# Ledger of designs, part 23: designed miniproteins, single chains

Each design is a single chain, and the fold is of that chain. pLDDT is the mean over its residues in the fold that is shown.

## One batch from the design tools (miniprotein)

Design m778
Fold by ESMFold2-Fast:
Structure m778 (fold): chain A 68 residues (1-68)
Amino acid sequence: GSAALEARKQELLARMERGKAQLIALGVPEEEVEALIAEVRAMLDAGRIDEAAEFWDREGVRLALRHA
């Protein structure tokens, strides 16, 4: 892939790592966070970087609101 696509992928992976820690700290069950991460990773492995980023942002907020 291009350097720009790899940079976007790495930025999303870093955001997911920080987001996982925050969601667990808020009391979201680790199993639910891991399931979300697995789905985002599957999209990233398929090259769907923009879809993966939007999905993480939407479903991450949804999990946080449900458990906060």
Scores: mean pLDDT 83

Design m779
Fold by ESMFold2-Fast:
Structure m779 (fold): chain A 75 residues (1-75)
Amino acid sequence: MKEKLDLEVEEALLRMQISVAKLAISRGISVELNKEIIELTEKRLEAVRKGDKKTAEELQKEIQKLNEEIKKKLE
């Protein structure tokens, strides 16, 4: 069962992820991958706000894969 607090926490975490990706882009770190992370995270934020949990979960998995790719390139 979903709580109001859960949605607010989810939105805060997504906003933080966007900020981190923007910082990475500004420093020239994996610019293309971080751009995709921002786009997917923005779509996930919209899905969370609409209560579309299924879409939000799928987007979360895609974002996680991109973050793993960045980590592997950095070692």
Scores: mean pLDDT 78

Design m780
Fold by ESMFold2-Fast:
Structure m780 (fold): chain A 56 residues (1-56)
Amino acid sequence: LSAAETAFIISVITHLLQQGVSPAKIKALLLANTSLSAATIDALIAEALKKVGLAA
């Protein structure tokens, strides 16, 4: 992924998290609708969680 694509996907995940969508549901949606690996999706969700202040 390019830096711009990575930033865009993180922004989308961040918005979904703010709307109350669970990380597990977001992962399922990305697996169904993108060619990204589960590991890449997990990393993108982790970055989005840090941005919304929900990271452990």
Scores: mean pLDDT 78

Design m781
Fold by ESMFold2-Fast:
Structure m781 (fold): chain A 98 residues (1-98)
Amino acid sequence: MKEEYEKAREESINLQDKVEELLKKIKEDPKYKKILEKALKIADELGLDEGFGAQLAMIAIEKEEGNEELYEKLVEILSKMLGFSREEIEKIVEELLA
C-alpha cells in the first residue's frame, strides 16, 4: 500500500509536467487550443473532471503529432481509469480531431 502510493504520486508528478508541456503547445498553436476546448466539453458532458479533459486533449494531440506508441499507452491507461473500452476512447479522440 505505501509503495503503491509512492508510485501513484510519482506518476501524478509526471502528469503535471506533461500538462505544462501541453499548455505551452496550446499557447503556440490555435489548433491545440481547439482540441483542449472540445476535450473539456466532452469531459463535462460525461461527468468527468477537468483533469480527464486535459488527458483526452493530450491523447488527441499525441495522435495528431504521430506519436503512435505514446498514443496507444495513454489510451490504455485512460480506458482502465474511466472504465471505457479502447474503442470508446478512440471515438472520443476522433471527435476531438474532427
Scores: mean pLDDT 72

Design m782
Fold by ESMFold2-Fast:
Structure m782 (fold): chain A 66 residues (1-66)
Amino acid sequence: DVLKQAALRALDTAIKHAKEVGSEEAVELATKTKKQVEATPDPQAALDLTLEKIPEIEKLIEETKK
């Protein structure tokens, strides 16, 4: 499914960025969210969950950069 694949790719990118920055909290949240998305059978719900969690992951990355 295109929507679920897009959600998983976005989370893989977030995990990579979090690891590059060294934000353990962002890596943990992104990895946990990815597992939840993989377990979500509805592709739209999986994408919605990803879009909800990405801002929180980004905030943790930004806090680590400062």
Scores: mean pLDDT 81

Design m783
Fold by ESMFold2-Fast:
Structure m783 (fold): chain A 71 residues (1-71)
Amino acid sequence: SMSELRALVEAALRELEEAENEEERQKVVDVLMSLAKQDPALVRELLERALARTENPAAAEDIRRVLAQLA
């Protein structure tokens, strides 16, 4: 469901903010890419909102890379 997908994307974005190194961030990016296959439009919307709110430069860069793949 859209509600379940939204919750999974939001959980992944929280993990991205808490990631301590590049390997952990890459694992989260892979999860976000997998979730995007289910509903690219919804995932794009959630990622754009997260990008606007994040204060973490590493998370922002990873979100931009995922968004570029969805374009």
Scores: mean pLDDT 86

Design m784
Fold by ESMFold2-Fast:
Structure m784 (fold): chain A 62 residues (1-62)
Amino acid sequence: SSTPEMTELGNEIGRLIKEKKLSEEKQKKLEDEVIRALNEPDAERGLARAREVLEKAKKGEV
């Protein structure tokens, strides 16, 4: 997807990977959790859940 929201999420993930120095395993887990969140039937809810996943990752929870 090339929507502004998806681009912003991708940028956030890239920044977190660099900032937290995530291993390949943790990077894959983070990406998978974001994808699962975005797989919600309600697109707005999916985006909100994806942002929650990123918030947890920023706190070192992923």
Scores: mean pLDDT 76

Design m785
Fold by ESMFold2-Fast:
Structure m785 (fold): chain A 97 residues (1-97)
Amino acid sequence: MEIPYFKEKSKATKEQLEKMIKALENAIQALENGDVETALKYIDEAIRIALEAGDLRTAFYLLAVKVGLETGHLSREEAIAALKDILDYYKKELEKK
């Protein structure tokens, strides 16, 4: 409904996509190991990468996952599922490069 001000074509470099994928994989692995604090650190890094790439939609989605984990409104399993969906998107984008 509302169009956030973000770049229509993410000019994310192949290197930025690879860094995002690695941050998301590290966050997922930390959550699977029950290490929420380490996962939040990697989610913060993923948010930073998304903002640098101009991908505001992914940045806000990752922020929602972070807040959900911190407040307990989102389970670790639900957070893992959300992060895997974002990871799959970025893996497909990397394949197109």
Scores: mean pLDDT 80

Design m786
Fold by ESMFold2-Fast:
Structure m786 (fold): chain A 98 residues (1-98)
Amino acid sequence: MVLEVLREAKEKILDLAKKYLSPEFVEEIGRLLDEMIERVKEALEAGADLDTVISILTVGGGRILALVRKHTDNEELIGEISKIMRELLEKVRELLEA
């Protein structure tokens, strides 16, 4: 369940990035998203708590946004990616509190 919502967020972010960024930077964003998802998977398999998972997503999301900001001044793209990451954090909290 958690990994599924992370994969959905990855798809949404990459679809947005493809419209505004070069293929090289889209690939780099995809790599950072895959690293973030793998870290969440490893943390969940190790029995990590909600705070640990949220920390991984917050750090990973911050790195993705920093990369986007480095390569574009498109405030709409930055805002949409930020929104997807915020909604992801809320959904992960909901799923792990169940």
Scores: mean pLDDT 85

Design m787
Fold by ESMFold2-Fast:
Structure m787 (fold): chain A 57 residues (1-57)
Amino acid sequence: MKKITVKNASGSKGAKEAIKLAEEGHEVELVDSKGNSTKLALVRKEIEEVKRKKEEE
């Protein structure tokens, strides 16, 4: 498991890349241009798990 920080990820491309890395099992921290950070790894995994369960109904 690797810790990955994506800076200036307030843009669409950066955000998608950070989410994809979190989905692949990396711990990703999203940092915007103002230095605000958001942990994405747990949120993305929860969303994917909910979607899978909904489709498996």
Scores: mean pLDDT 61

Design m788
Fold by ESMFold2-Fast:
Structure m788 (fold): chain A 81 residues (1-81)
Amino acid sequence: LDELFDEAIEEARKLLEKYSGDNQAILDYERELKKKMKPRPPEETRPLHQRVIDRAKELGLSNIEIGIAEGILDVKLQEKE
């Protein structure tokens, strides 16, 4: 799980670096990512998503980086189910 958290955060950083200076591309990616997220009861996902948010905040990530990392983690969890 910690490995998936690190992967999600790293992928979010790489995507933001790739789309640096193109806010529309970042927003479009976030929108598409949200469409892929599985709707789950908050009680089932909250501990995992909250850990990603807490770790990202400790690393000084922006709110948009946190949102993308959370979405990437959710997609990765769906793929491993």
Scores: mean pLDDT 65

Design m789
Fold by ESMFold2-Fast:
Structure m789 (fold): chain A 63 residues (1-63)
Amino acid sequence: MEEEKEIERLAEEVLARIRADVSQGVDPATAAMRTRKELLSKGVPQDLVDRALERAARALAGE
């Protein structure tokens, strides 16, 4: 239950960051990779980061 809320919040944050970077001309894959590395460096567990990125990617694709 708590992990699900955290993944939702992270996915929203990741999506917003990717959209902001893309609006500045950054490639979406590069923006996603940068965001992943930043979250991992701040101590966010890898599985939560990967799940959040997957959800953000689906949202970007309109899925």
Scores: mean pLDDT 79

Design m790
Fold by ESMFold2-Fast:
Parts: sequence; C-alpha cells; structure tokens
Structure m790 (fold): chain A 62 residues (1-62)
Amino acid sequence: GPAVKYRTLEDLTLASRTLRTFAKGDIITLENPVFDEKTGMLYGTLDGEPVMADASKLERID
C-alpha cells in the first residue's frame, strides 16, 4: 500500500508490538496510514509492524 512520510512535532512513543520512541523532528514512514477521527489516532505499518500514533504530534511531509 502507499508509504507516507511524517515528521514528529513532539517527542513521540508509538504504541506497537514493541514500544518505539522518536525525538521531535524525526521522520517516520508509515505504510497504509488510516486516520481515526473519533480517537485522533493514526494507524499504519512501520517496519512490518502495526503501529498507532497520536496524529496531532505528526505532520505529513510527502
């Protein structure tokens, strides 16, 4: 599916099978990103793992 790049606007911990922490200004690439407007969460795949992130802490840069 589509790969989309995001910049972290704040320090961010991704909820996934393994906890992942990113510093403000880091670039992450998510496969098949889906925004859930009810929760404010962005779902996608990172390095083959399903992840969930606070969408307010991410800026799309593609």
Scores: mean pLDDT 83

Design m791
Fold by ESMFold2-Fast:
Structure m791 (fold): chain A 92 residues (1-92)
Amino acid sequence: SMEELRKSGEQSKENIPGLLEEYKKAYEEGDESRAASLFSAAGIYKSTAEFGGIELSEETQKMLDEARELARKQVEERQKELEELRKLLEEL
């Protein structure tokens, strides 16, 4: 029902800030596996809130934007490391 979807979205909205705070902590500690899991969970909760028609707070949206930028930087660093490894393998 639409009512159940809205309720699920509201519960999901409440969980997002906590997940993002834990994500930042995992990122700072270099726990890539935990950071990836927390970022994924926050994304799922965001989608559930949006599907339920629930609008996120400006503060939560800012936290999501900050987390997205951190995740982007992590991906760029990983891609650079993989490129360097590929070059080494071609020289061997």
Scores: mean pLDDT 82

Design m792
Fold by ESMFold2-Fast:
Structure m792 (fold): chain A 67 residues (1-67)
Amino acid sequence: SLEAEVEALEKSLPEDLAEIERLDPELAAKMRANLAKLENASPLERSMALGVVAVARAVLRVVAKKE
């Protein structure tokens, strides 16, 4: 279900952000700031932000492999 997928993204968030921070600390700081602004946002907006973080981690992994 969508709720289960969002819960999985929430659980992986600390690891996702830690890996992004190791690869691109400026992007990680920007993402943390955006997530903080979304604490009072709708569940949909927060879920979209969590999805963006997961995608960013995946993209950075692909870029690192090509170097």
Scores: mean pLDDT 80

Design m793
Fold by ESMFold2-Fast:
Formats: structure tokens, sequence, C-alpha cells
Structure m793 (fold): chain A 77 residues (1-77)
């Protein structure tokens, strides 16, 4: 897997989670937290690749972070 492919897949998945969280909670605060989650997941993936991880492993980290943060946003609501 190429770096660009890993970043694109993480962004797409995180955005789907963000959209779902935003729809369920319906608040501007939830929307802001969801957008930050997308950015955090993509940056974690990029950081993993820069640190020498394969794109596949970096993607797993980004996806796991997005899922964890999405669950956190929903739990706080």
Amino acid sequence: MEEEEALKEVEAYAQQLADRVTEKLGTEEARQKAQQMVNDAVEATRGGIKAGLSPERAKEIGLALAETQAAGILREA
C-alpha cells in the first residue's frame, strides 16, 4: 500500500465516522470535535509513516484512533 492510499482511506473512514457522529448528536460542538477527529487520524497515519511504519500499519493506527475518538465524542453526549 502506498502512503497516499493509506492517508486517503483513513480520511474517508474517519469522515464517515464524523458524519455519523454529527448526524446523531446534531450540535456544533459535536461537529467541531468530529472534524478534529478526522484531522487527528490523518496526522497520526502520516506520523506513523514518517516514523518508519509501513503504510498498512500506519493506517491501522489512524483507523483505531478515529474509532476511539468517535466513541469518546458519543460517550460525552
Scores: mean pLDDT 84

Design m794
Fold by ESMFold2-Fast:
Structure m794 (fold): chain A 100 residues (1-100)
Amino acid sequence: SAEKKREEIKKRILAAIETLKTLIEEEFAGTKEGEELLKELDELKEKIENGEITPLEAVERVIEIVEKIKKYYPKDSVTYQVLNTMLESLKRDKEQLEKL
């Protein structure tokens, strides 16, 4: 059902946020960019959990954050490839939500 698909995608978005928070806490610790990214991710997580934004709006915001973070890494790095794989998965989730 459409509702079950939205719930599954919402869970994947929340998991992606937690993965990104861990990366930022490890790689951007003590930086202003890290503080700003963690704040954006925490605010986004709260809005998703409270139902203040739609799953479609949430996935679009996470895509923007992943693309922003990805720019800090060389294209041949493992982290760049991991972020790119996450981005491809999120873009597929966005396409599914747009059909619902």
Scores: mean pLDDT 88

Design m795
Fold by ESMFold2-Fast:
Structure m795 (fold): chain A 72 residues (1-72)
Amino acid sequence: SLEEAIKNFEKALEAAKAGDLETARQYAVKALQLLPGDHPAVPYAVKALNALMEGNAEEAIKYLEKAIDVLR
């Protein structure tokens, strides 16, 4: 559900803010899997995942917040 996607993105955001980018990545992947492929949050989730893989916590936080905002 979209509510479960929001919850997983919020956990990803908490982990990213704590500097735990691996945990953030795991929750962001789970959240993305709960979204329809055409959902407007998908591009932001993809940008967040790319930032997490590059070790860029600041960009990851920015795009996780955008994904959550679009889902609310």
Scores: mean pLDDT 87

Design m796
Fold by ESMFold2-Fast:
Structure m796 (fold): chain A 79 residues (1-79)
Amino acid sequence: MDAGIATALAAGASREQAEQIVALAKKYYDALKAGDIQKALEYAGQLGQLLGQLIDQGVIDEEGAEAIVKAVLAGLAAE
């Protein structure tokens, strides 16, 4: 199981939400590796908006959101 997906599920997110988070983080990371700062900022904004909505809905807390971001980015960097 992907570490980012596992962390998101542990924080309270659904599998669908976990997959959306990982997909956005991957797009962000791929844009950074390509040097496309404009696209990287766009995907970072979309990821932040999704995480903010999940916090507002009580699905995850702020600590959970931070743990998810760290786990997803660490997993992508390890690939």
Scores: mean pLDDT 80

Design m797
Fold by ESMFold2-Fast:
Structure m797 (fold): chain A 78 residues (1-78)
Amino acid sequence: MQEELVKEIEELLDELVAAARELAELDPSLRDGADTLEAERDATLEEAKKLPVEEQQKLKEHLERLTAAVRERIAALR
């Protein structure tokens, strides 16, 4: 189950990075934030692997909420 959670976190983190890059194309003021998120992606994933399962589950839920918020903002800017 921990391996499955790590895979889900990796997939969500990649979705968040992609969404942040798309948002930065629509709003250039957010480009630095998107660049930082992309640059920190691998370090964030490595830290996630070290977390207990309970904290990994919380991180997954946090990433899901962040991705949804970014997607909502993209829709609002179109």
Scores: mean pLDDT 82

Design m798
Fold by ESMFold2-Fast:
Structure m798 (fold): chain A 57 residues (1-57)
Amino acid sequence: SALIEEALAPLREAAPRAYEALLAYILGQISGREASRVTGLSVSTLRATRAHFEALL
């Protein structure tokens, strides 16, 4: 999903661990709760972000 990686490039540079967790969540590799713990974002924010990127695929 090159489009997701390009969209998240600024986060990859600023916060690599948060980027990895967000990308893994968008790709369905980890739970929203796990991604929330790593990124500090709410599960609802993560869910909205994932839905946005799924619409771009």
Scores: mean pLDDT 75

Design m799
Fold by ESMFold2-Fast:
Structure m799 (fold): chain A 81 residues (1-81)
Amino acid sequence: MDEDLKELEELAEKVKKDPSELPKFAAVSVGHALRLVSDGDLLGAYKLLLHSYELELEIYPDDKETAEMKERLQERIKKLE
């Protein structure tokens, strides 16, 4: 988990410098989330995706779609805890 989060943070820094890195950031985020779901860790997958949405919103604060996805994901996490 911590290593996955660190990799996402490093990729987010690359996106800030080069917007062409955004697809790679998205692919890595989804890849880690799918691995966690496959391992039976749905809560961990949701928390990882939440962190990735927070990082994306720091770079693109006007992204309404990502903000709405974050809110829906927070509600799902609350129901699993």
Scores: mean pLDDT 79

Design m800
Fold by ESMFold2-Fast:
Structure m800 (fold): chain A 82 residues (1-82)
Amino acid sequence: MQGIIDGLKEMIEAVSKKKELSKEEKEVIILSLENMKEASNDERIQELLEEAIKKIESLPDVVKGEELAKILKELLEKIESL
């Protein structure tokens, strides 16, 4: 759990520093979340990660870093509340 929390915090900081993310940068974030899902032994965390992945996939190819950061912050808050 702590590894996922720390990873999400690092991702939030990285995307918050960017005005916009390219399609390739968005795909890297999705892959990171998919890896976190596969590494998790908690079905509740897996479900929350899956919901976040689907939400990010629904965004345009070029997205604002602030918009991605908001989704990741909501995910982090839900995981920390478990």
Scores: mean pLDDT 84

Design m801
Fold by ESMFold2-Fast:
Structure m801 (fold): chain A 107 residues (1-107)
Amino acid sequence: LVKKVEELAEQLLKEVKELAETIEDPREFYYKVNELIRKFLDEVNEIMEKASEEERKKIAEIVIKYLKEIEKIVVEYLKSKGEEELAEEWKEYIKEIQEKIKKYVES
């Protein structure tokens, strides 16, 4: 289960990097990255439901690590396009997701 989440996270990071290099419209970029994150989190939630308490903690650490890497890429992209407000909105969005994940494994 942990390894499957690592594979999903690595694929997500790769796809986000490719979008940052190919998409010129920051709104289109924001929308597509958000779709990828949402799909990823849905898959992670299904895996977490089947995981042991110890596996859930490891999965949460992996997800948080990759979300931080993705945050950096997305923020750098948005700032490069002059979208400072969207960059700050994205930071807050990722922070909320991280807090929700931490709370889930805290129980």
Scores: mean pLDDT 84

Design m802
Fold by ESMFold2-Fast:
Structure m802 (fold): chain A 80 residues (1-80)
Amino acid sequence: SKALAERIAAANAALAATKAQRDEDYATADGMLEAGKKSKSPTVKKALEQGAKNLRDQADAAYAAAKAAADAIIAAARAA
């Protein structure tokens, strides 16, 4: 039905938005790692490496949660 297709499309759009945010956070983390490579301070390098790791871990967790939510919505829509 049109309503089923719209519900699945909305779930996929929400997941795509979360994926785009994860890709952006990963790009930011890559920039932090590049800045760390150019730093002469071991303390600054470690802080940037840890910040990049934390940002990637948070982005991965957010995407995993969004994917689980989208999968549940799609499964419920298909079962109806």
Scores: mean pLDDT 87

Design m803
Fold by ESMFold2-Fast:
Structure m803 (fold): chain A 83 residues (1-83)
Amino acid sequence: SRRRMILAEASMTLTIMQLIVQRDFDLADRVADLADEAQARFDAGTPVDEILQWMIDRVQALVKQYPDNLGLQNFLRNLQELL
């Protein structure tokens, strides 16, 4: 639903802001790239459940690469709750 996409976008924005405050600019750019790809999939008519699952898979890979990043862990949990 549009509501689930809005909540996912809010969670992405909060995560990007946290990473910028921490000066993890490269990681912030990577999360922003995921947001751009999610938007492109939504504009192409991809079902929200498929976009959320794709985002979960991508963020889960980032959490494995950056296991101590609490912002990424919180983002992953928020996405899983929206699915």
Scores: mean pLDDT 86

Design m804
Fold by ESMFold2-Fast:
Structure m804 (fold): chain A 90 residues (1-90)
Amino acid sequence: DLEGKKYMLFMWSVYQAIQKGVEASPSIIEMAKGVHETFDKAGIDDADVDQMIDELSKYDPELAEKIRQARDGKLSKKEIEELFDEILSK
């Protein structure tokens, strides 16, 4: 479903941010690692994720852009936590 896709794409992007040195809470790190492992085992590559983000932008262009910013390591720990809360509340 769309909400599940938002969560998965966001957590995958948070994993990329953590690899670039962005800080996150232990619970968020654990969730991000779990999602990354799921995608890796499924053979989902960067091109697949880009397509999924493009599909998300049809429904939620603001979130899609924030997911791209997270992937690029441009969001702070606080911004990641705020987005996590926003995604779970929708």
Scores: mean pLDDT 81

Design m805
Fold by ESMFold2-Fast:
Structure m805 (fold): chain A 76 residues (1-76)
Amino acid sequence: DDYERLLEILKKSEKELKKNPGGLTPEQVADVAEGMRRMIEAIKLIEFAHEKGLPYPKTVEELEKLRKLYKEALEK
C-alpha cells in the first residue's frame, strides 16, 4: 500500500518534470526521467516481493531473478 502510493507520486513527478522541465535541457530531462523510472521499477519489485512473501533482493542477481518472476506474473 505505501509502496503503491509512493509509486503513484513518482509517476506524477516524472510527468510534471516533462511538462515543466524548469530550464533543463532535453538530455538532462531524459537522464532524470530514466533515473526516476529505475526507482519506480525497483519499488514495484520490492512491493511484489513483499506480496509474495519473498525476501528483498540484496544483490543484482537476486534483483534480476525477482524481475523475471514479476514479468511472468504480469503476463498471466
Scores: mean pLDDT 72

Design m806
Fold by ESMFold2-Fast:
Structure m806 (fold): chain A 104 residues (1-104)
Amino acid sequence: MTLTVSLSVTRTYRGRTLSYSFTVTVKAGESATATAEARELPTPVAGTLTLTIEVEGETYTFVSDSAEAYAAMQEVLARYGLSFEFSGFELGESGPVTVTVSAA
């Protein structure tokens, strides 16, 4: 089975609003990675993380502080046998971010 996952992440970092968009296709029992560069939005929004996940035609949106939004996202993804890991997300204002998606 092959799953396509679309993920949009919008966050505020040092007074700038940054958006990342990922599309990952993964097979059961495998992992896949996608890398996205930050796109700055013109209007800064402080302290809000928005995670939007689209999987198998369903859309899930989480608006929260980072830790709570990530926990809720992981719970939803677990229902599809999926897990997400981000790298680079904490380290750079405009650096690339990589997401790894694993399927059970």
Scores: mean pLDDT 67

Design m807
Fold by ESMFold2-Fast:
Structure m807 (fold): chain A 75 residues (1-75)
Amino acid sequence: GPRPTAALEALGEHYFRQGRYEDAIVAYEAALTLATSDAERARLYARIGEAYEALGRHEEAARWYAKALELDPSI
């Protein structure tokens, strides 16, 4: 079956597509607690940043993007 991290990330993506950005953040943060690699953490940080951006919370989005770029400068 899918890894628990991948399932929670997919749930977050589902909420994000529905405009349920706060629910997406909760799902991504849950995925983040199970992430085992810097690549997984960087991707989840970027997704959380995108959800905060969609909420108009630009300063919070910038902080999450900064965390993502620290782990993966190619993001």
Scores: mean pLDDT 86

Design m808
Fold by ESMFold2-Fast:
Order: structure tokens, then sequence, then C-alpha cells
Structure m808 (fold): chain A 78 residues (1-78)
């Protein structure tokens, strides 16, 4: 199973979409074009699901910027 990681730097997602939304949290899926900084090191560019506070997410067009801390999980190519 894909392992969730806690981010330590901002994440920029292209082709971003909100896949779930709660009162305080939002789930965004998209493609990272740069490595993602986490407490366990760098994750490569690729497709990710990010769970973050609504206040830490900014969406402009198809691009989402997520401020740390957020929970990032790689998406399997399926």
Amino acid sequence: APVPRLTTGPVTLEDAKIVAEGEKMVVVEGRATAPIETEDGLLPPGLYRVVARKEDVEIEGDTATVKAPAIVTPLASA
C-alpha cells in the first residue's frame, strides 16, 4: 500500500482537483512536477493525494499550492 508522509515544505500540484472536502480539511489530487519535501526525505515528481487544512491550500486554475504540514500519499498508476 502507498505510505503516507508528512510534508515539511510547500507542494505544488498541476491538474489539481478537490476529491473530498470537510469542515477543516480538504483532499486534493494532482501531479507534482518537483520533488516533495517530507520528514522522511524527498518524494519524486508524480501523482499524489494531499490531505491538508483548507487554510493551507490555494488553488489557481488547475494548480494547487499546499503549505506544510500536509499528509502526502503517492497514487498508484491504476
Scores: mean pLDDT 84

Design m809
Fold by ESMFold2-Fast:
Structure m809 (fold): chain A 107 residues (1-107)
Amino acid sequence: MEKVIQDIIEMGNKLAKKAGIPAVSEADSVTDPVGGVKISIESQALAAMVEALAKEGVSSGLDANQLLERVREVLKELEKEGISKEATERILETLENLLRQGGSAIA
């Protein structure tokens, strides 16, 4: 579990660095439940990482759509470097959900 969380943090830091967003902090991006399911821990870590990226993107003056586009481009490059499509999809889906909760997705 810890290794998966560390891999997610590392990928998040690479994503942030390439997108020009400050690196995701382990203390702010990852919460490790005491005995949670491995998938839940992975999803929680992805959600925390994406939340940190969304907050930094907004503070940098990027709109939600612009942030999503930059993240998508960086994830495409990281996919070439060995990130699985499943991980990139989860990051994008989590980011979209967080931005919707922040009022960015009104019909």
Scores: mean pLDDT 51

Design m810
Fold by ESMFold2-Fast:
Formats: C-alpha cells, sequence, structure tokens
Structure m810 (fold): chain A 99 residues (1-99)
C-alpha cells in the first residue's frame, strides 16, 4: 500500500518477535526498516512486495506458526538488505554496480 504501512508492519512484527523472545530476528527487522523506506522512495512496487511478505510473516506469528514466520523473515531480511544496496548503487552511480 504505502511506505509508511511497510514501516509500521515491520515495527509491529519486530515488537511481536521481541515479545516472543526472538530478539535477534526482531533487531534484524528493525534494522531493515530504514532500507524499506529507501526502497519505497526509489521503487514503490518493490516496497509493496516487501510489505506483503511482512504481513504474511505477521499472519504466521498470529497463527502460532513460529517456524513459518522465521522462514519468511530469514528470506526477507537479506532480500531487503540486498534490494536496498542494489537500489542505492543504481541511484548513486547509476552503473557503478553493474560494472
Amino acid sequence: MSAQDAQNVGQQLSDLLAQAGYLDQAKSIENSTPLIGEIAKTDPDTAQDITNQLLQASDALQAGDLDKAREILSQLAPKISAEGIRLSARNNGLEDFQA
């Protein structure tokens, strides 16, 4: 929907993970929140996809499916970082990374 929705979902998911005792995963999502904001400014379609995956992880946590939530987050956190770096490289140097 929006970059702010993505950040809000990320923050709520981080809180839920911390309350469940998964502090490392919670910090990982919290650290990824600024990258989601950067992605949303550069590529709102990618930000929407990330938001959808965060919502799926939240759904899994609410269902008590902690393994599924962890798997989604394990895939999502490095993807957010990689996409943030990729978009930053494209915007900063336009062709710095593809060389």
Scores: mean pLDDT 68

Design m811
Fold by ESMFold2-Fast:
Structure m811 (fold): chain A 83 residues (1-83)
Amino acid sequence: SEGEKLFKEGQQLFMEGKYEEALEKYEEAAKIYKEKAEKGDKEAKINLAAVYFHRSEVYEKLGDLEKAEEYAEEALRVIEELG
């Protein structure tokens, strides 16, 4: 899917040290997964949480530890809401 493609592109950019570009791809993937999750797609909700965890990793690499923790907590909240 388009969301999975964007997510994988973000992961590749992260591996290349292109952190800002990785964030852009993760943001685009998150938007797609969020729309699907709002329609009741549980797999999309799990994928949304995964994207938030990866955003957390990017912020850690950028030295923004507060933002990194914020996104990690957001990912956990999304998983908890899955019930």
Scores: mean pLDDT 86

Design m812
Fold by ESMFold2-Fast:
Structure m812 (fold): chain A 87 residues (1-87)
Amino acid sequence: MLKKEAEEARKQGEKYAEEAKRLAREVLEDAELAERANEYIDKGDVSGVIEVLKEAGAKEVRKVAELATTSATNFARSQAYEALAKR
């Protein structure tokens, strides 16, 4: 059932979003910048995440961006499956 696939994709999206937020917190020393990165991660705005990390001179920019991309992709899949299940 598409609902189960949508739920599974959402769980994966949440998992990778939390991993991206955790790594961003570890590499960003400024709490305000970490919160801004978290907002972009929650919105699926990978370019915004990269911008914050680059401005901060943070390590692991690529790894955080990859986790944020995986999260955004899974949330997009969840939305697609929910839309298909609606009709």
Scores: mean pLDDT 82

